# Designs tried in a protein design run: designed miniproteins, single chains, continued (2). Part 22

Each design is a single chain, and the fold is of that chain. pLDDT is the mean over its residues in the fold that is shown.

## One batch from the design tools (miniprotein)

Design m4744
Fold by ESMFold2-Fast:
Structure m4744 (fold): chain A 80 residues (1-80)
Amino acid sequence: MSKEEKLKIRQEFALELAKIGNKRQELKDAGASPEEINREVIKELDELLEKYKKTVKDPELLAEIEQIIETAKLLVRAEA
């Protein structure tokens, strides 16, 4: 993959993560329980990772994405 392709993937991934963060806030504002919020957010993070595993051909970039997703899942669980 080119440097430009990697940058584009990182930017698109960051936007998708931001959308999941916005969904978490919307669920919280709607009065969803911490358990419901965590379940939905973790599901969205798992689906995002599966999408990138199918599209990202660079093993190092994929490892970066996997680490970010796993860290996000840990932080979501810790905030409950």
Scores: mean pLDDT 83

Design m4745
Fold by ESMFold2-Fast:
Structure m4745 (fold): chain A 106 residues (1-106)
Amino acid sequence: DEALRQAQLELAREALRRLGELAIELGRRLVKEGHPLGPEFIALGRELQALAAEDLRDPEVVARATALLRRLAALLEEVGDPEYLARLEAAAAELEAEIAAKLAEL
């Protein structure tokens, strides 16, 4: 279904955008606290947001998204920030509700 595929692409873009925003916010907090990984989270978050504007149907774009998400996971493992994890859970719940609402319109 073409409509379902387009909805999935829009949701993937929204997910990358929100993950990028959260990574930037965590990075800014880490910079304020003097943590050396702060600038890396900010850079990664900006790359995720930029990628959300690209064609997610392109396998090269998908490969870059996968690499950035793996890097985010590795950085999160090093930091172990429970507040960031709680914010990710909240953002995931919001996105899940938005997905359900958009899919109900199809």
Scores: mean pLDDT 77

Design m4746
Fold by ESMFold2-Fast:
Structure m4746 (fold): chain A 100 residues (1-100)
Amino acid sequence: SAELKKVVEELLEESEKEGRELGLEIADEDFDVQKEKIEKALAELSERIAQRAAELLAKTPPEQQAAMKEQLDRLRRLIVSSFLASTYLALTEAARAKAG
């Protein structure tokens, strides 16, 4: 649906931007601090995803809810993976810039 596509595109763009910004921010931090900040950001992102998913489910007819839940779970995994990939890419780019 157009609404689902819009929600996914918005969350994906937000997760990629936040991942990049976090990666650059924590690049010179100790590993334990990096882990803590990544875990906090993931918790906040997961809450935003859950809120948008609940809104979409509330608008979904009962007979379609199971299929929608499966689709939303797959999209949650994609958005989380994109966030982590963007964070680690930014970390590696920062390390490379410092080395070269």
Scores: mean pLDDT 86

Design m4747
Fold by ESMFold2-Fast:
Structure m4747 (fold): chain A 58 residues (1-58)
Amino acid sequence: SSDDQQEYRRLMDELSQLMDPSTYFQVSQDGQRLIDTQGYRAGIQFVRGRVRQARQRS
């Protein structure tokens, strides 16, 4: 849905503040592959996990 697309973009924007550009690019590629195969909810779950991990170490 459009709401899922917006949530994914929000999470990716948040993630971009928490890691270096090369790591961010790799996560973006993995997330897009997951969206293409399993949909936006799977991509959202994946990126949420990465945001949580990055925040726990800051």
Scores: mean pLDDT 85

Design m4748
Fold by ESMFold2-Fast:
Structure m4748 (fold): chain A 55 residues (1-55)
Amino acid sequence: GDAEKAREAGERMRQGIRDGDDEAVVEAGRTLRELLENAKTEEGRREALRQSLAG
């Protein structure tokens, strides 16, 4: 799932920082940003649904 992909991308970013691998850091950062935007959109939908169900 997205949480697992975020964890893996985070680990890759940390490893890239330790190794001085700027390419790995940039690629991991793109993945994390995409997952974050997807999570924000999904969180908004979940919140709207909760409010609708509550009245």
Scores: mean pLDDT 74

Design m4749
Fold by ESMFold2-Fast:
Structure m4749 (fold): chain A 90 residues (1-90)
Amino acid sequence: AEEKLREAAELLREAAKESKDEGSVNGLLGAAKAAEEAARYVKKDKERAKLLALSAINALDLIIENSKDEKAVEAAKEAKKLVEEALKEL
């Protein structure tokens, strides 16, 4: 669970560096922060980790639905897959 959440956060931070759309950058960084916080809580509080992972999924869904940056949408879809796989392990 922790590894996939950290991988999702890294993918989102990389995508944010390449995006020129301010809204997409802010969304990607917000989702990355939620995924990183979820990873931090995996060993401390699994219920909090689940809630933070669900928060990350919600943020990613907003990017997928609203972003016009195709690369940001692609990164959000890949990160969502990793976060969903992490949730199955929690």
Scores: mean pLDDT 85

Design m4750
Fold by ESMFold2-Fast:
Structure m4750 (fold): chain A 91 residues (1-91)
Amino acid sequence: PPPLSPEQQEALLAALRERVGEEEAERFMRAYQTDPEEARRLMYRMEQREDPRLTDELVEEIIEIEDAARRGELSDEELEARAKELEKRLE
C-alpha cells in the first residue's frame, strides 16, 4: 500500500497510544516505516493480547487471505466465504 501521510501517521500513532500505550505504538510505527509486514504482525499481536481467541494460526490465515486478495487471487465470493469461516472459528 502507499505510505501514510505524516498527518495519517500521527493520527494512527495517537490511536495506538490510546489503545496499547506509547512504547508499543512507537515500536509499531518504527516497524511500519522499515518493514510493513513486521508492522502488520505487530498489530495482530496487539489484538491477540485483547482477544485470546486470535491464535497464531488464525493470524497467519488472516495474513494469507489478505495477501491472496491483494494479489487478486480471490474472487469476491471466495473472500466472503473465507471471512465467514474465520468468524465461525472466533465463536
Scores: mean pLDDT 70

Design m4751
Fold by ESMFold2-Fast:
Structure m4751 (fold): chain A 94 residues (1-94)
Amino acid sequence: MEEVEQAERRIRALADRAITEASINLGLMEKYAKKDPSKAEEYAKRGIEALNRGIDEAQRLADEYPEVSDIARAHAERLRQAKEEVEKKYKELK
């Protein structure tokens, strides 16, 4: 169905956007960790916020569209793992 296909495209685009934004912010966090700790903290926060938005939206789509719930939950889990990685790397840089 077109609605299901749109939900699948939306969840994939959302997850990819969140991962891309988190990856960019993680790289900037690592780059500034020793040079400007305040900027490093801001980039870590931005990366985590991007992943949190992605997780919340993926869960919402899983609840609204049972037909794509498995795909949406898989992407939410992928985003949770990425969030744990960002948090772990930030702690290692302190």
Scores: mean pLDDT 83

Design m4752
Fold by ESMFold2-Fast:
Structure m4752 (fold): chain A 82 residues (1-82)
Amino acid sequence: SEEERERREKEEKRKEEERRERERERRVNLRVSWTEEGAAIEEALRFAEEKGLDLEELRRELEENFEESMERYMKLIEEAKA
């Protein structure tokens, strides 16, 4: 139906716009915080190694979902540090 097609087109267009907007924002943010983000990752991995955590497991999770995994591991590292 025309209504179904219109709804699908609007939803698809909205998802595409959101994806493009997030991609642009991500690229801009990556450029701005490239050095700082990289340094934070290296510091977190070095601390994990010092505490005897599984670095291979950490790297795999960071590779699969960087933002969520990094936030989770930063919390774990801070708790272990305290």
Scores: mean pLDDT 61

Design m4753
Fold by ESMFold2-Fast:
Structure m4753 (fold): chain A 65 residues (1-65)
Amino acid sequence: MRKVLLRVSPDSTPEQLETLRNIARTLEEQAGVDAELVESERTDTPEELFRKVSEVTDSLKGPPP
């Protein structure tokens, strides 16, 4: 069985993930290939990770002024 990898960005929206899953199913059904979604490797530095955590915390602290 032929294997096809679909690369997905780690910051992809749920809508984008659903679209890629539908494409994978279509390829499997129409072309008989084994389609797999693979998250694209994006290495965040410790500073970038802390910045993302801070942004999430800000989102949780309540409505913006």
Scores: mean pLDDT 64

Design m4754
Fold by ESMFold2-Fast:
Structure m4754 (fold): chain A 81 residues (1-81)
Amino acid sequence: TEQKLASLLSAAGILVAAFYFSLSEEEKEKYRKQLSEIFREMAKLSPPHKQQPLLDLADQVEKAKTHEELQKLVLQAGKII
């Protein structure tokens, strides 16, 4: 599962970059939703004590306005897994 979690974390970083280069609010919302889904999948693959922190980060992703906020959340997810 560690390799799957690392792959999901890498995908999360790519989505933050995609969000940064997005030209429209529709594109940004799409990448926020995809990033939130990745964090929820990380939670499903994680032991119980790590699940709620990752789900909390997924909720924060959906409310994030800037790429700096998303980058911070991805770094926090990486410290949890």
Scores: mean pLDDT 84

Design m4755
Fold by ESMFold2-Fast:
Structure m4755 (fold): chain A 97 residues (1-97)
Amino acid sequence: MSKEELEGLVEVGVVQIEIAVAKLVVEKALKLEDKEEAIKLLEEALEVLKRALERAERLVKEYADNPEVVEEAQRVAEEAREEIERVEEKIEELKEE
């Protein structure tokens, strides 16, 4: 493992933690009885997920010559995109009720 590969994997790990924390916030929001408060918390989690996606996409470009970092960065970017779609759908569902 090169120093550059290790540094890239550490940065991907930080993005993965941010996504994991945002997912916990989403699950907490979905248990709230107050729809307005739930929507606010989901919108805050969505902002974190969008920033995590931007960081993951930057890591793919920055570490383009390191295939292991690119693979992990692409994986966490995909996870962030899937969670963004889920959260956006849930916000719309709550607004329609």
Scores: mean pLDDT 87

Design m4756
Fold by ESMFold2-Fast:
Structure m4756 (fold): chain A 85 residues (1-85)
Amino acid sequence: SAMDAELTREAAERAIEQLRKKYPNVLASSIQQVNPRTTRATVYVEEDGKLVTINITVELVGKDLLVRISSEEAGLNEEIRIKLP
């Protein structure tokens, strides 16, 4: 539904904002709606003179939001489950 799509997009935007607090050298970010229950985002940061790509997937699973943050270069593999009200 449109509400599900908006919810996953808002969660992706919040995840990007949290990454901006952790990585001061954010170069660019992009957000893509994959389907009504899934949003993907990519954040490009500079760390130690290298380009690091961070991938975010937000999926609505049942009544919960599942946020996955991964980066091979940064050694990130985080999964956050957010219970919706």
Scores: mean pLDDT 84

Design m4757
Fold by ESMFold2-Fast:
Structure m4757 (fold): chain A 95 residues (1-95)
Amino acid sequence: MLKEFEEVLESLPQVKLDEEAVKKIEEAVENNDVATLEKLVKEYPGEGLLLVVVLLGEKLIKKVKESPELTEEHKEKMKEVEKLIEKAKERLEEL
C-alpha cells in the first residue's frame, strides 16, 4: 500500500509548492474547501497532493481518536494511517 502511494507520487510531474500555495492548501483543509483543494492539487500535482493527504489525514485521525466508539482494531488501523502520514511528510522534505 505505501509503495503503491510512493509510485503514484513519483509518476506525477514535480511542481514545487510556493509559500502562497502552501498557505492556501492549509486554509482550504481547515475550512473543508474541497473545490480549492481540487484546484490546487491540479496546479501542484506532486507536492500539492502530498500536502493535502498529510493535512487531511492528520485532521481525520484527530477526529477519529476523539470517538468513544473506537475498537482496538480501529486503534491499530489508526497507527498504520499515522505511519503513512509520517512517511508522506518525509517525502515532502525530500522534494
Scores: mean pLDDT 72

Design m4758
Fold by ESMFold2-Fast:
Structure m4758 (fold): chain A 77 residues (1-77)
Amino acid sequence: SGGKELRYRALSNIVDLPEEELALLTDEQIVEIEREIARFQAELKKRTDLSGEEKEKLLEEKRREILRRKIAEAKAK
């Protein structure tokens, strides 16, 4: 349980969303989010045309996009 609370806090800090909204996500949805982020990060690492700062900015924007989309899907149910 403690590990899940820490994950919610970390995700909340990324998207400025309350932990209560993150709690709507199932364990399956959280795994999907982590996989999508990891895939995007792996693709960014292959890019030699982008600076480290540009890669960090794109990764941060993608994390927020994925999280907000998954939370919106959870709320729609």
Scores: mean pLDDT 72

Design m4759
Fold by ESMFold2-Fast:
Structure m4759 (fold): chain A 108 residues (1-108)
Amino acid sequence: SAEKIRQAAISLTSQAIRAVGAVIDYELGLISEAQASKEIEDSSRAGKDTVQSLMDSVDLSAESRQLLQQAIDLFDQGAALAKKGDLDGALAQMTKGIQLFGQASDLA
C-alpha cells in the first residue's frame, strides 16, 4: 500500500539523519570513532529491516522487488564498512540503498 511505502520512506530518512549526525558528531570530537561506527552500523541494519519488512508486507512488482533486494545488499555493505571504520564508505552505500528504494517506490 502507498501508506506502507510512505512509512518506510520516513523510517529510512530517519536512519539517514542518524548516520549523518554520527559522522558530524565524530568530526566535531563529540563521540568516539567506535560510537560513530556503531551508530552507522545500527542505522544501516535498521534500513535493511525497514526494506525487508516492506517486501514481506506489500504486493510489489518484480522490478520493485529486485531494486529493494539491491537496496538490502547495499545496507549490508554499509554496515560491514562501518564496522571496519570506513564511515564515508558506509554512508555512500547507505545513500545508494536509499536511492534504489526511491526508484522502487516510483515503480510501485
Scores: mean pLDDT 89

Design m4760
Fold by ESMFold2-Fast:
Structure m4760 (fold): chain A 96 residues (1-96)
Amino acid sequence: DERRRLLAELVRELLRLREVPEELIARVEELILAGRYEEAEALYREAEEARVEEILADEAKRKEFLARQEAHRERTAALIAETQARLAELEREAAA
């Protein structure tokens, strides 16, 4: 439960930084909490591919999107590192 909660929290924050619609974030979070990781990844990948193609078709939208993604680079790395550390702690506690 705690591990799934941490993964759902991380993914939710990462998807928000990528400006993914809240409805899609909620669906991905539900799949992660249910342990359906492959389905969550597939759902996000399919939706993101469609979104990126739309953005890349417009040069102005592409430039704005890339600039926002670059601005979130450090925060994305920090979230991943913090979550990995917390998951490692839970693994040690479970092994005790």
Scores: mean pLDDT 75

Design m4761
Fold by ESMFold2-Fast:
Structure m4761 (fold): chain A 87 residues (1-87)
Amino acid sequence: SSQSSQQAFQLVRDSLIRAGYSQDSATQTAQSLVQSLTDLANQSGQSVSDVFNLFIDRLRRLLDQGMDPLTALIRAGRYVSDWLNQS
């Protein structure tokens, strides 16, 4: 797997654990999100690395602004979807 997908997995998992989610719940959510972003990249014909890097950048900004991690994940995912639909 690419370095960017591993970074996305770790960021998502760690953010949810810090927010009080269980390790199992955080891991399952991170796995599902990585799979969804990979599928979205493949369906759009875009680079998996580009999709993950865009997601990571957006997620980090939202978390830095003090947004709830689950809400930040949803908004970062939507941002990536919107970006892909403009391509």
Scores: mean pLDDT 84

Design m4762
Fold by ESMFold2-Fast:
Structure m4762 (fold): chain A 96 residues (1-96)
Amino acid sequence: MSEEAKKAREEGIKYLEKGRQAFDAGDLDTAAENYEKAASYFRKAYELGDEVAKIMAEGAERLAQAAKNGAPKSYLASLDVALRLRVVGEEVEREL
């Protein structure tokens, strides 16, 4: 991966984590904002050649939409777990 793709992915992960922290605190507006920023960075990483970042972007977009719509915490938690499992699975398969 290019350094630009890596940097975009790292920034996306930072905002995704901030979104998760806001969600855990019950601040859905802040969670939505951070998930949208994460999705934007993951989209940039994908455009720069990070294929896994497409999965991250789609997951972050769904989390942002759900938070904006005031979805139940259980639903947002299920989306977050699904995103984490898909990303870990793809990374592990690539390193084997």
Scores: mean pLDDT 80

Design m4763
Fold by ESMFold2-Fast:
Structure m4763 (fold): chain A 63 residues (1-63)
Amino acid sequence: ALSAQQQAAIEAAVKKYLAGKTANEVSQEYRELLLASHPELNQIYKQNKVGSLAYLEQLLEKN
C-alpha cells in the first residue's frame, strides 16, 4: 500500500499535469511516463509500480 505522503504526491501530480482528464483520455503509456519522468514521483514509482499506477487510475476515474 502507498503511504499518505506518496498518495498526496500522486494527487498533486494529477491535479497539476492531468487536470480535467478522465481515465479514458490518458493512455497507460502516458501514466507510466508521468510517474517515471517527475523526480517527486519516480521514487514512489520505483518502490511500488503496481500501487502507484493503481492509485493514479483511481484518481483519474474520479475526474
Scores: mean pLDDT 82

Design m4764
Fold by ESMFold2-Fast:
Structure m4764 (fold): chain A 65 residues (1-65)
Amino acid sequence: SMSVVRTPLPLQARGVHESDVLRAIERVEEQAREAGLLDSGGRIEVEPLRTEDGVVDLRFFLVED
């Protein structure tokens, strides 16, 4: 399907150093899996809100097709 639904999650990661981004994403994915959010075939998508001096703010979405 070409249709995608993106729902903002109440989870945020602010002031994350670029070297820690993957760990922050893994943590959010783990929390989403534990909460059953991925049981219907959804996945977590990350969107960087800003990047400055090697520090990034991350927004997370539940993506469902």
Scores: mean pLDDT 74

Design m4765
Fold by ESMFold2-Fast:
Structure m4765 (fold): chain A 111 residues (1-111)
Amino acid sequence: SRDELERRAYQLGVEATKEALKEAYKNNLSPEELVDRTVELAIEKGEEFARELGLSPDEIVQVARGAAEAALDTVLLILYNELTDEQLESLRKHGLKKIDELVAKLRERLA
């Protein structure tokens, strides 16, 4: 069902954030680099999951975007106590733009 796909996308986003955090600690990533890596991994996980289920191109994009949005929310929540409100807002805007760019590239690959 759609509700099940949304729940799975959310879970994939959380897992992407966990993987990005491990890479950030190992490689000393900046907050901006951590956000970039988090949304990249979420798009990848969402696309792979949706392709394995045999979903349509439009549905693959929807799952990937949902995973990326969930991942962005999760990473910003983790960073909440380390950054100022202005820095968090800047990172959210950066992350949303990165999601739009990666989703556009995904649509081009699926065309």
Scores: mean pLDDT 89

Design m4766
Fold by ESMFold2-Fast:
Structure m4766 (fold): chain A 71 residues (1-71)
Amino acid sequence: SKQEEALKLTFEQTVKRKDYLSASISIITLLSLFDTPEAKKAIEQIRKLMKEKKYEEAVKLGKEAIEKLES
């Protein structure tokens, strides 16, 4: 969808500029569009990392989750 494409572009742009906090927010929004138990579990794990201010780890986990969901 256009919304999914726009969110992926936003995520890629925030990662490229090393804005891992904004990237973490974008990845959660993108994962929420999948509406699967796997996506929900990934969102919970990302939120936990964000509470610990581990934004780069949150981005890495989110990227891996999206790649797995798109397979």
Scores: mean pLDDT 83

Design m4767
Fold by ESMFold2-Fast:
Structure m4767 (fold): chain A 72 residues (1-72)
Amino acid sequence: SEKEELEKRMEEVRKLTREIWEELEEMKKAGKSDKEIADFLLERAEEVEKRDPALAKVLRSQAELYRRRAER
């Protein structure tokens, strides 16, 4: 059903969100630059755009923050 398909997409988005934030924390621990983190977040935003435009917007906003830090 359409409801089951929506619930499946929501679960996939939640799992993807957790994985993205976990990878971000590991990148920070590994000493990755703000530019590398921004590039990572932009790549993830493009990947999720069609599945969750709201998540993509959040990721782009975070990427912009890291990009501004890299250009300081």
Scores: mean pLDDT 80

Design m4768
Fold by ESMFold2-Fast:
Structure m4768 (fold): chain A 89 residues (1-89)
Amino acid sequence: MKKSIRELAEELSRRYGVPQSRVAAVLDELLAMRDFLKPSAREAETRRLLAHYGLPDELVEPVLEALDRLDPKEKSNILRPIEEAVKKV
């Protein structure tokens, strides 16, 4: 079945031992760019986002697979505070 960003981020977090919030951020960013990303650019952009969030290259293929499992009608939540984990102090 098609899944949400949260469900896919949880699956990847459990499998690879990485923070769920960072994986969710990568998926949300890629979803926001989905209509603009050429298929040939998806791997390069995924790798760049993983590096930006400090995630390993091993997640490139799993993240691309997760994007294919997202509902085509799902939209990015970029305006919402998805980075609550990085609060000021």
Scores: mean pLDDT 70

Design m4769
Fold by ESMFold2-Fast:
Structure m4769 (fold): chain A 79 residues (1-79)
Amino acid sequence: SATLEKASEVLSEFLGIPFEARPVAEPVELGIQMVIAVIELGKEKALELEKALLEALNISLGDRVPFSLAELPGALRAA
């Protein structure tokens, strides 16, 4: 998928290591992965990553991100 390929590129660049984005069957699984990423990167870096992913995926797909960033806990997103 072009979406997953683009997500893999953005995440690999942001993390500084090779990363392959994989499809998730359920939104809860994606939510858990995002929480882990926030813990590993810190709140400030997670917000920066959110903006970078939204921009890159919207450029590739038009006006849609294939996952909802609004699912992030308000406290983590507001930081």
Scores: mean pLDDT 52

Design m4770
Fold by ESMFold2-Fast:
Structure m4770 (fold): chain A 97 residues (1-97)
Amino acid sequence: MPSAIDTAIETLRTSLDQVDLFGATSGIILGTINSLGMDRNKAIGEGDTELAKILGETITRLESLLSAAYANPYDPAIDAQVRRILEESLRELEKLK
């Protein structure tokens, strides 16, 4: 079975690919939050408290942008912020490997 960290890395990579194709839409942000929430629950179940913390922080950061993404679709500043959050989180997870 893939580890919680491998699953979370794949979630972040998939989300970045979706943002590259479609932009950081509210639908993609919400889908990412839901997937990371499942990955966080798996990390908690496996006792990976550091991974669970990073995923929780990433979810909170993405949630803070969700209303703005809904109100201002196609805003390049929101797209850039979402990309930055995903890329920073991916780097932190890769350091844990």
Scores: mean pLDDT 87

Design m4771
Fold by ESMFold2-Fast:
Structure m4771 (fold): chain A 59 residues (1-59)
Amino acid sequence: ASEEVRKGGEAAARLSGADPRGAIEGAAAFAQLGLTPEQATRATAQMGGVDPEEALRLA
């Protein structure tokens, strides 16, 4: 995954208290489906039950 997708996954994990590796893998999977790094970050945050805009801001 790109560095931007990795940072998005880490940001989502920090906000949700989830495992960072799992969140990064989730963000990478969304990106592989054709989502932009921003969309992948928002989707991963939503899966973790956190505000997607806050996750994107921290990435």
Scores: mean pLDDT 80

Design m4772
Fold by ESMFold2-Fast:
Structure m4772 (fold): chain A 58 residues (1-58)
Amino acid sequence: HMAALQEKNGKELEAVAQAFADRGDGRAVHWTAEAAKLNGQEDAARVAEELARAVEAA
């Protein structure tokens, strides 16, 4: 139960981070990364951090 919810939550956070990155909102992507860290979603946090750097570099 918990593991399935954690996996789904991580995928949703990655999708949200990608959507913010696509619109150039690096701050929102960064906040998504922080939310993922607080929820123990390490993979989602890492993906969001990489997206935030890409947006800031663009």
Scores: mean pLDDT 76

Design m4773
Fold by ESMFold2-Fast:
Structure m4773 (fold): chain A 60 residues (1-60)
Amino acid sequence: SALEKVRELIEKHADELTPEERQDILDLAEYLIKQGYPEDVILEFVEGAIEAYRRRRELE
């Protein structure tokens, strides 16, 4: 399912995300699933959110 793939992406990047950031990404994914967005769109938004948090951390 889309949510399982989202959880796998979060776990893959767990070291790069705070618990709060992980929860925000999960909440985003659940919202998009509830609204009926297709899996590819959900994964694109999730990957974008992970990348944004990662870059923010690298820039302090």
Scores: mean pLDDT 81

Design m4774
Fold by ESMFold2-Fast:
Structure m4774 (fold): chain A 60 residues (1-60)
Amino acid sequence: GKKYSREEVASVLVELGASPELILAVLQTLDRYSTISEIVEVLKKLGVSQETIEAVKKAL
């Protein structure tokens, strides 16, 4: 499956208006490259809303 850099995920979160604290937590928690399923798991663990998770999946 396609992998995405943690920086690509962070950029999408910035566009969606995520807090700086959430963006830092994502950058610290994600591996350098992650699949969509791995990204979704991390976002769920960090308490990100399902609406935001679906928006991230659509943007990637």
Scores: mean pLDDT 84

Design m4775
Fold by ESMFold2-Fast:
Structure m4775 (fold): chain A 67 residues (1-67)
Amino acid sequence: GAKEEEARKQILETMRGLAEKAKEALPDAKVTITESEEGVFTLTVESPELKVTLTLDLQEYLKALEE
């Protein structure tokens, strides 16, 4: 529905912003954004010094907005 499409867009824009900042702070880092069929978004930042994975579930995000 419309709310799901808007939430998806917001999540992707947020993750792209975080990916850009991560690349700026850690130029040699590999930054990957993945989306699963279940609507789980994963941002992975990997460098020799740091591995960080951020996971966001679209359905959980929508539940938070409805509360």
Scores: mean pLDDT 79

Design m4776
Fold by ESMFold2-Fast:
Structure m4776 (fold): chain A 92 residues (1-92)
Amino acid sequence: SISGTYYNKETGDVVEISVDELGRLSATVNGKPVELIKGGTVVYGNSSLTGFDEGDTIEYVGAVDENTLLRITVKDGKITDVTLNGKKLTKV
């Protein structure tokens, strides 16, 4: 399953990721919905984050605000990495 809950014990940040029946990813950061960009660049104020789409490895990026940037890495249909502000979260 591609869906999961991810947590950072040091910051208390929670990221929830779901996939719909059409295979589209949705995410919330600390309960706030985030629009995800597949293999592109998100810009929020003075901050930006770029993700890659290499076919078998796809990065989704999103922003809640200038200080809250999300990256989700999907490889072979599985979430392999979730980072918030460059820090890795652990699946629970």
Scores: mean pLDDT 84

Design m4777
Fold by ESMFold2-Fast:
Structure m4777 (fold): chain A 88 residues (1-88)
Amino acid sequence: MSIERLEKMLKEGVPVDEIAEELLRTTQGRLSREEAKKVAEILKKAWPFIKEGNFDEARQVVEKSAEERGLSPRARDLVFSLLDSLSS
């Protein structure tokens, strides 16, 4: 998945399930469907802050949501990597 495609999906308000399907395709079975949905939900929750350039608040939202949802280390690494790419 290109970061540009993910950003477009977030800008257009694409449903969580569609973002999760894209994440599953790009990770080729390295994430479970449940983990992909959690990552998609976290990114959508952080998107208003990312959109406004408030990356410190976006990072805090991601950290809190990842802990509350019990993300695996792999899914946690992915969501932070995606956040960092979206902030660039």
Scores: mean pLDDT 81

Design m4778
Fold by ESMFold2-Fast:
Structure m4778 (fold): chain A 113 residues (1-113)
Amino acid sequence: MLDFLISLIEDEELKEELEKLQELLEKGEYDSVILITENYINQNKNSKDEEKKRELIYWYSVLAIAYEKQGKYEEAIEYYEEAIKLAEELNESEELIELLKKKLKQAKEKLKE
């Protein structure tokens, strides 16, 4: 699923960074992924740069996936909602927005169980 999200990235540097985070997720290093992604988000969340805001969509998405992998669905929902809000504000592709909405719905379904 992160593979599909990474496939939407045109920026090679961002793609390489997210591929490294995917390797950590595959190894079960969820706390490391959370630490790295939260650090990036905290440094960039107040940026007025539109390209940095677009990058934040992917960073929020990775953070949400890491929380979801830990079974922390409440936190995963929060960060998927932040990613969707930012994607809609920046008029990102319908494909990206629909993918994020699908992930949000899946996380919400897990909370009902």
Scores: mean pLDDT 84

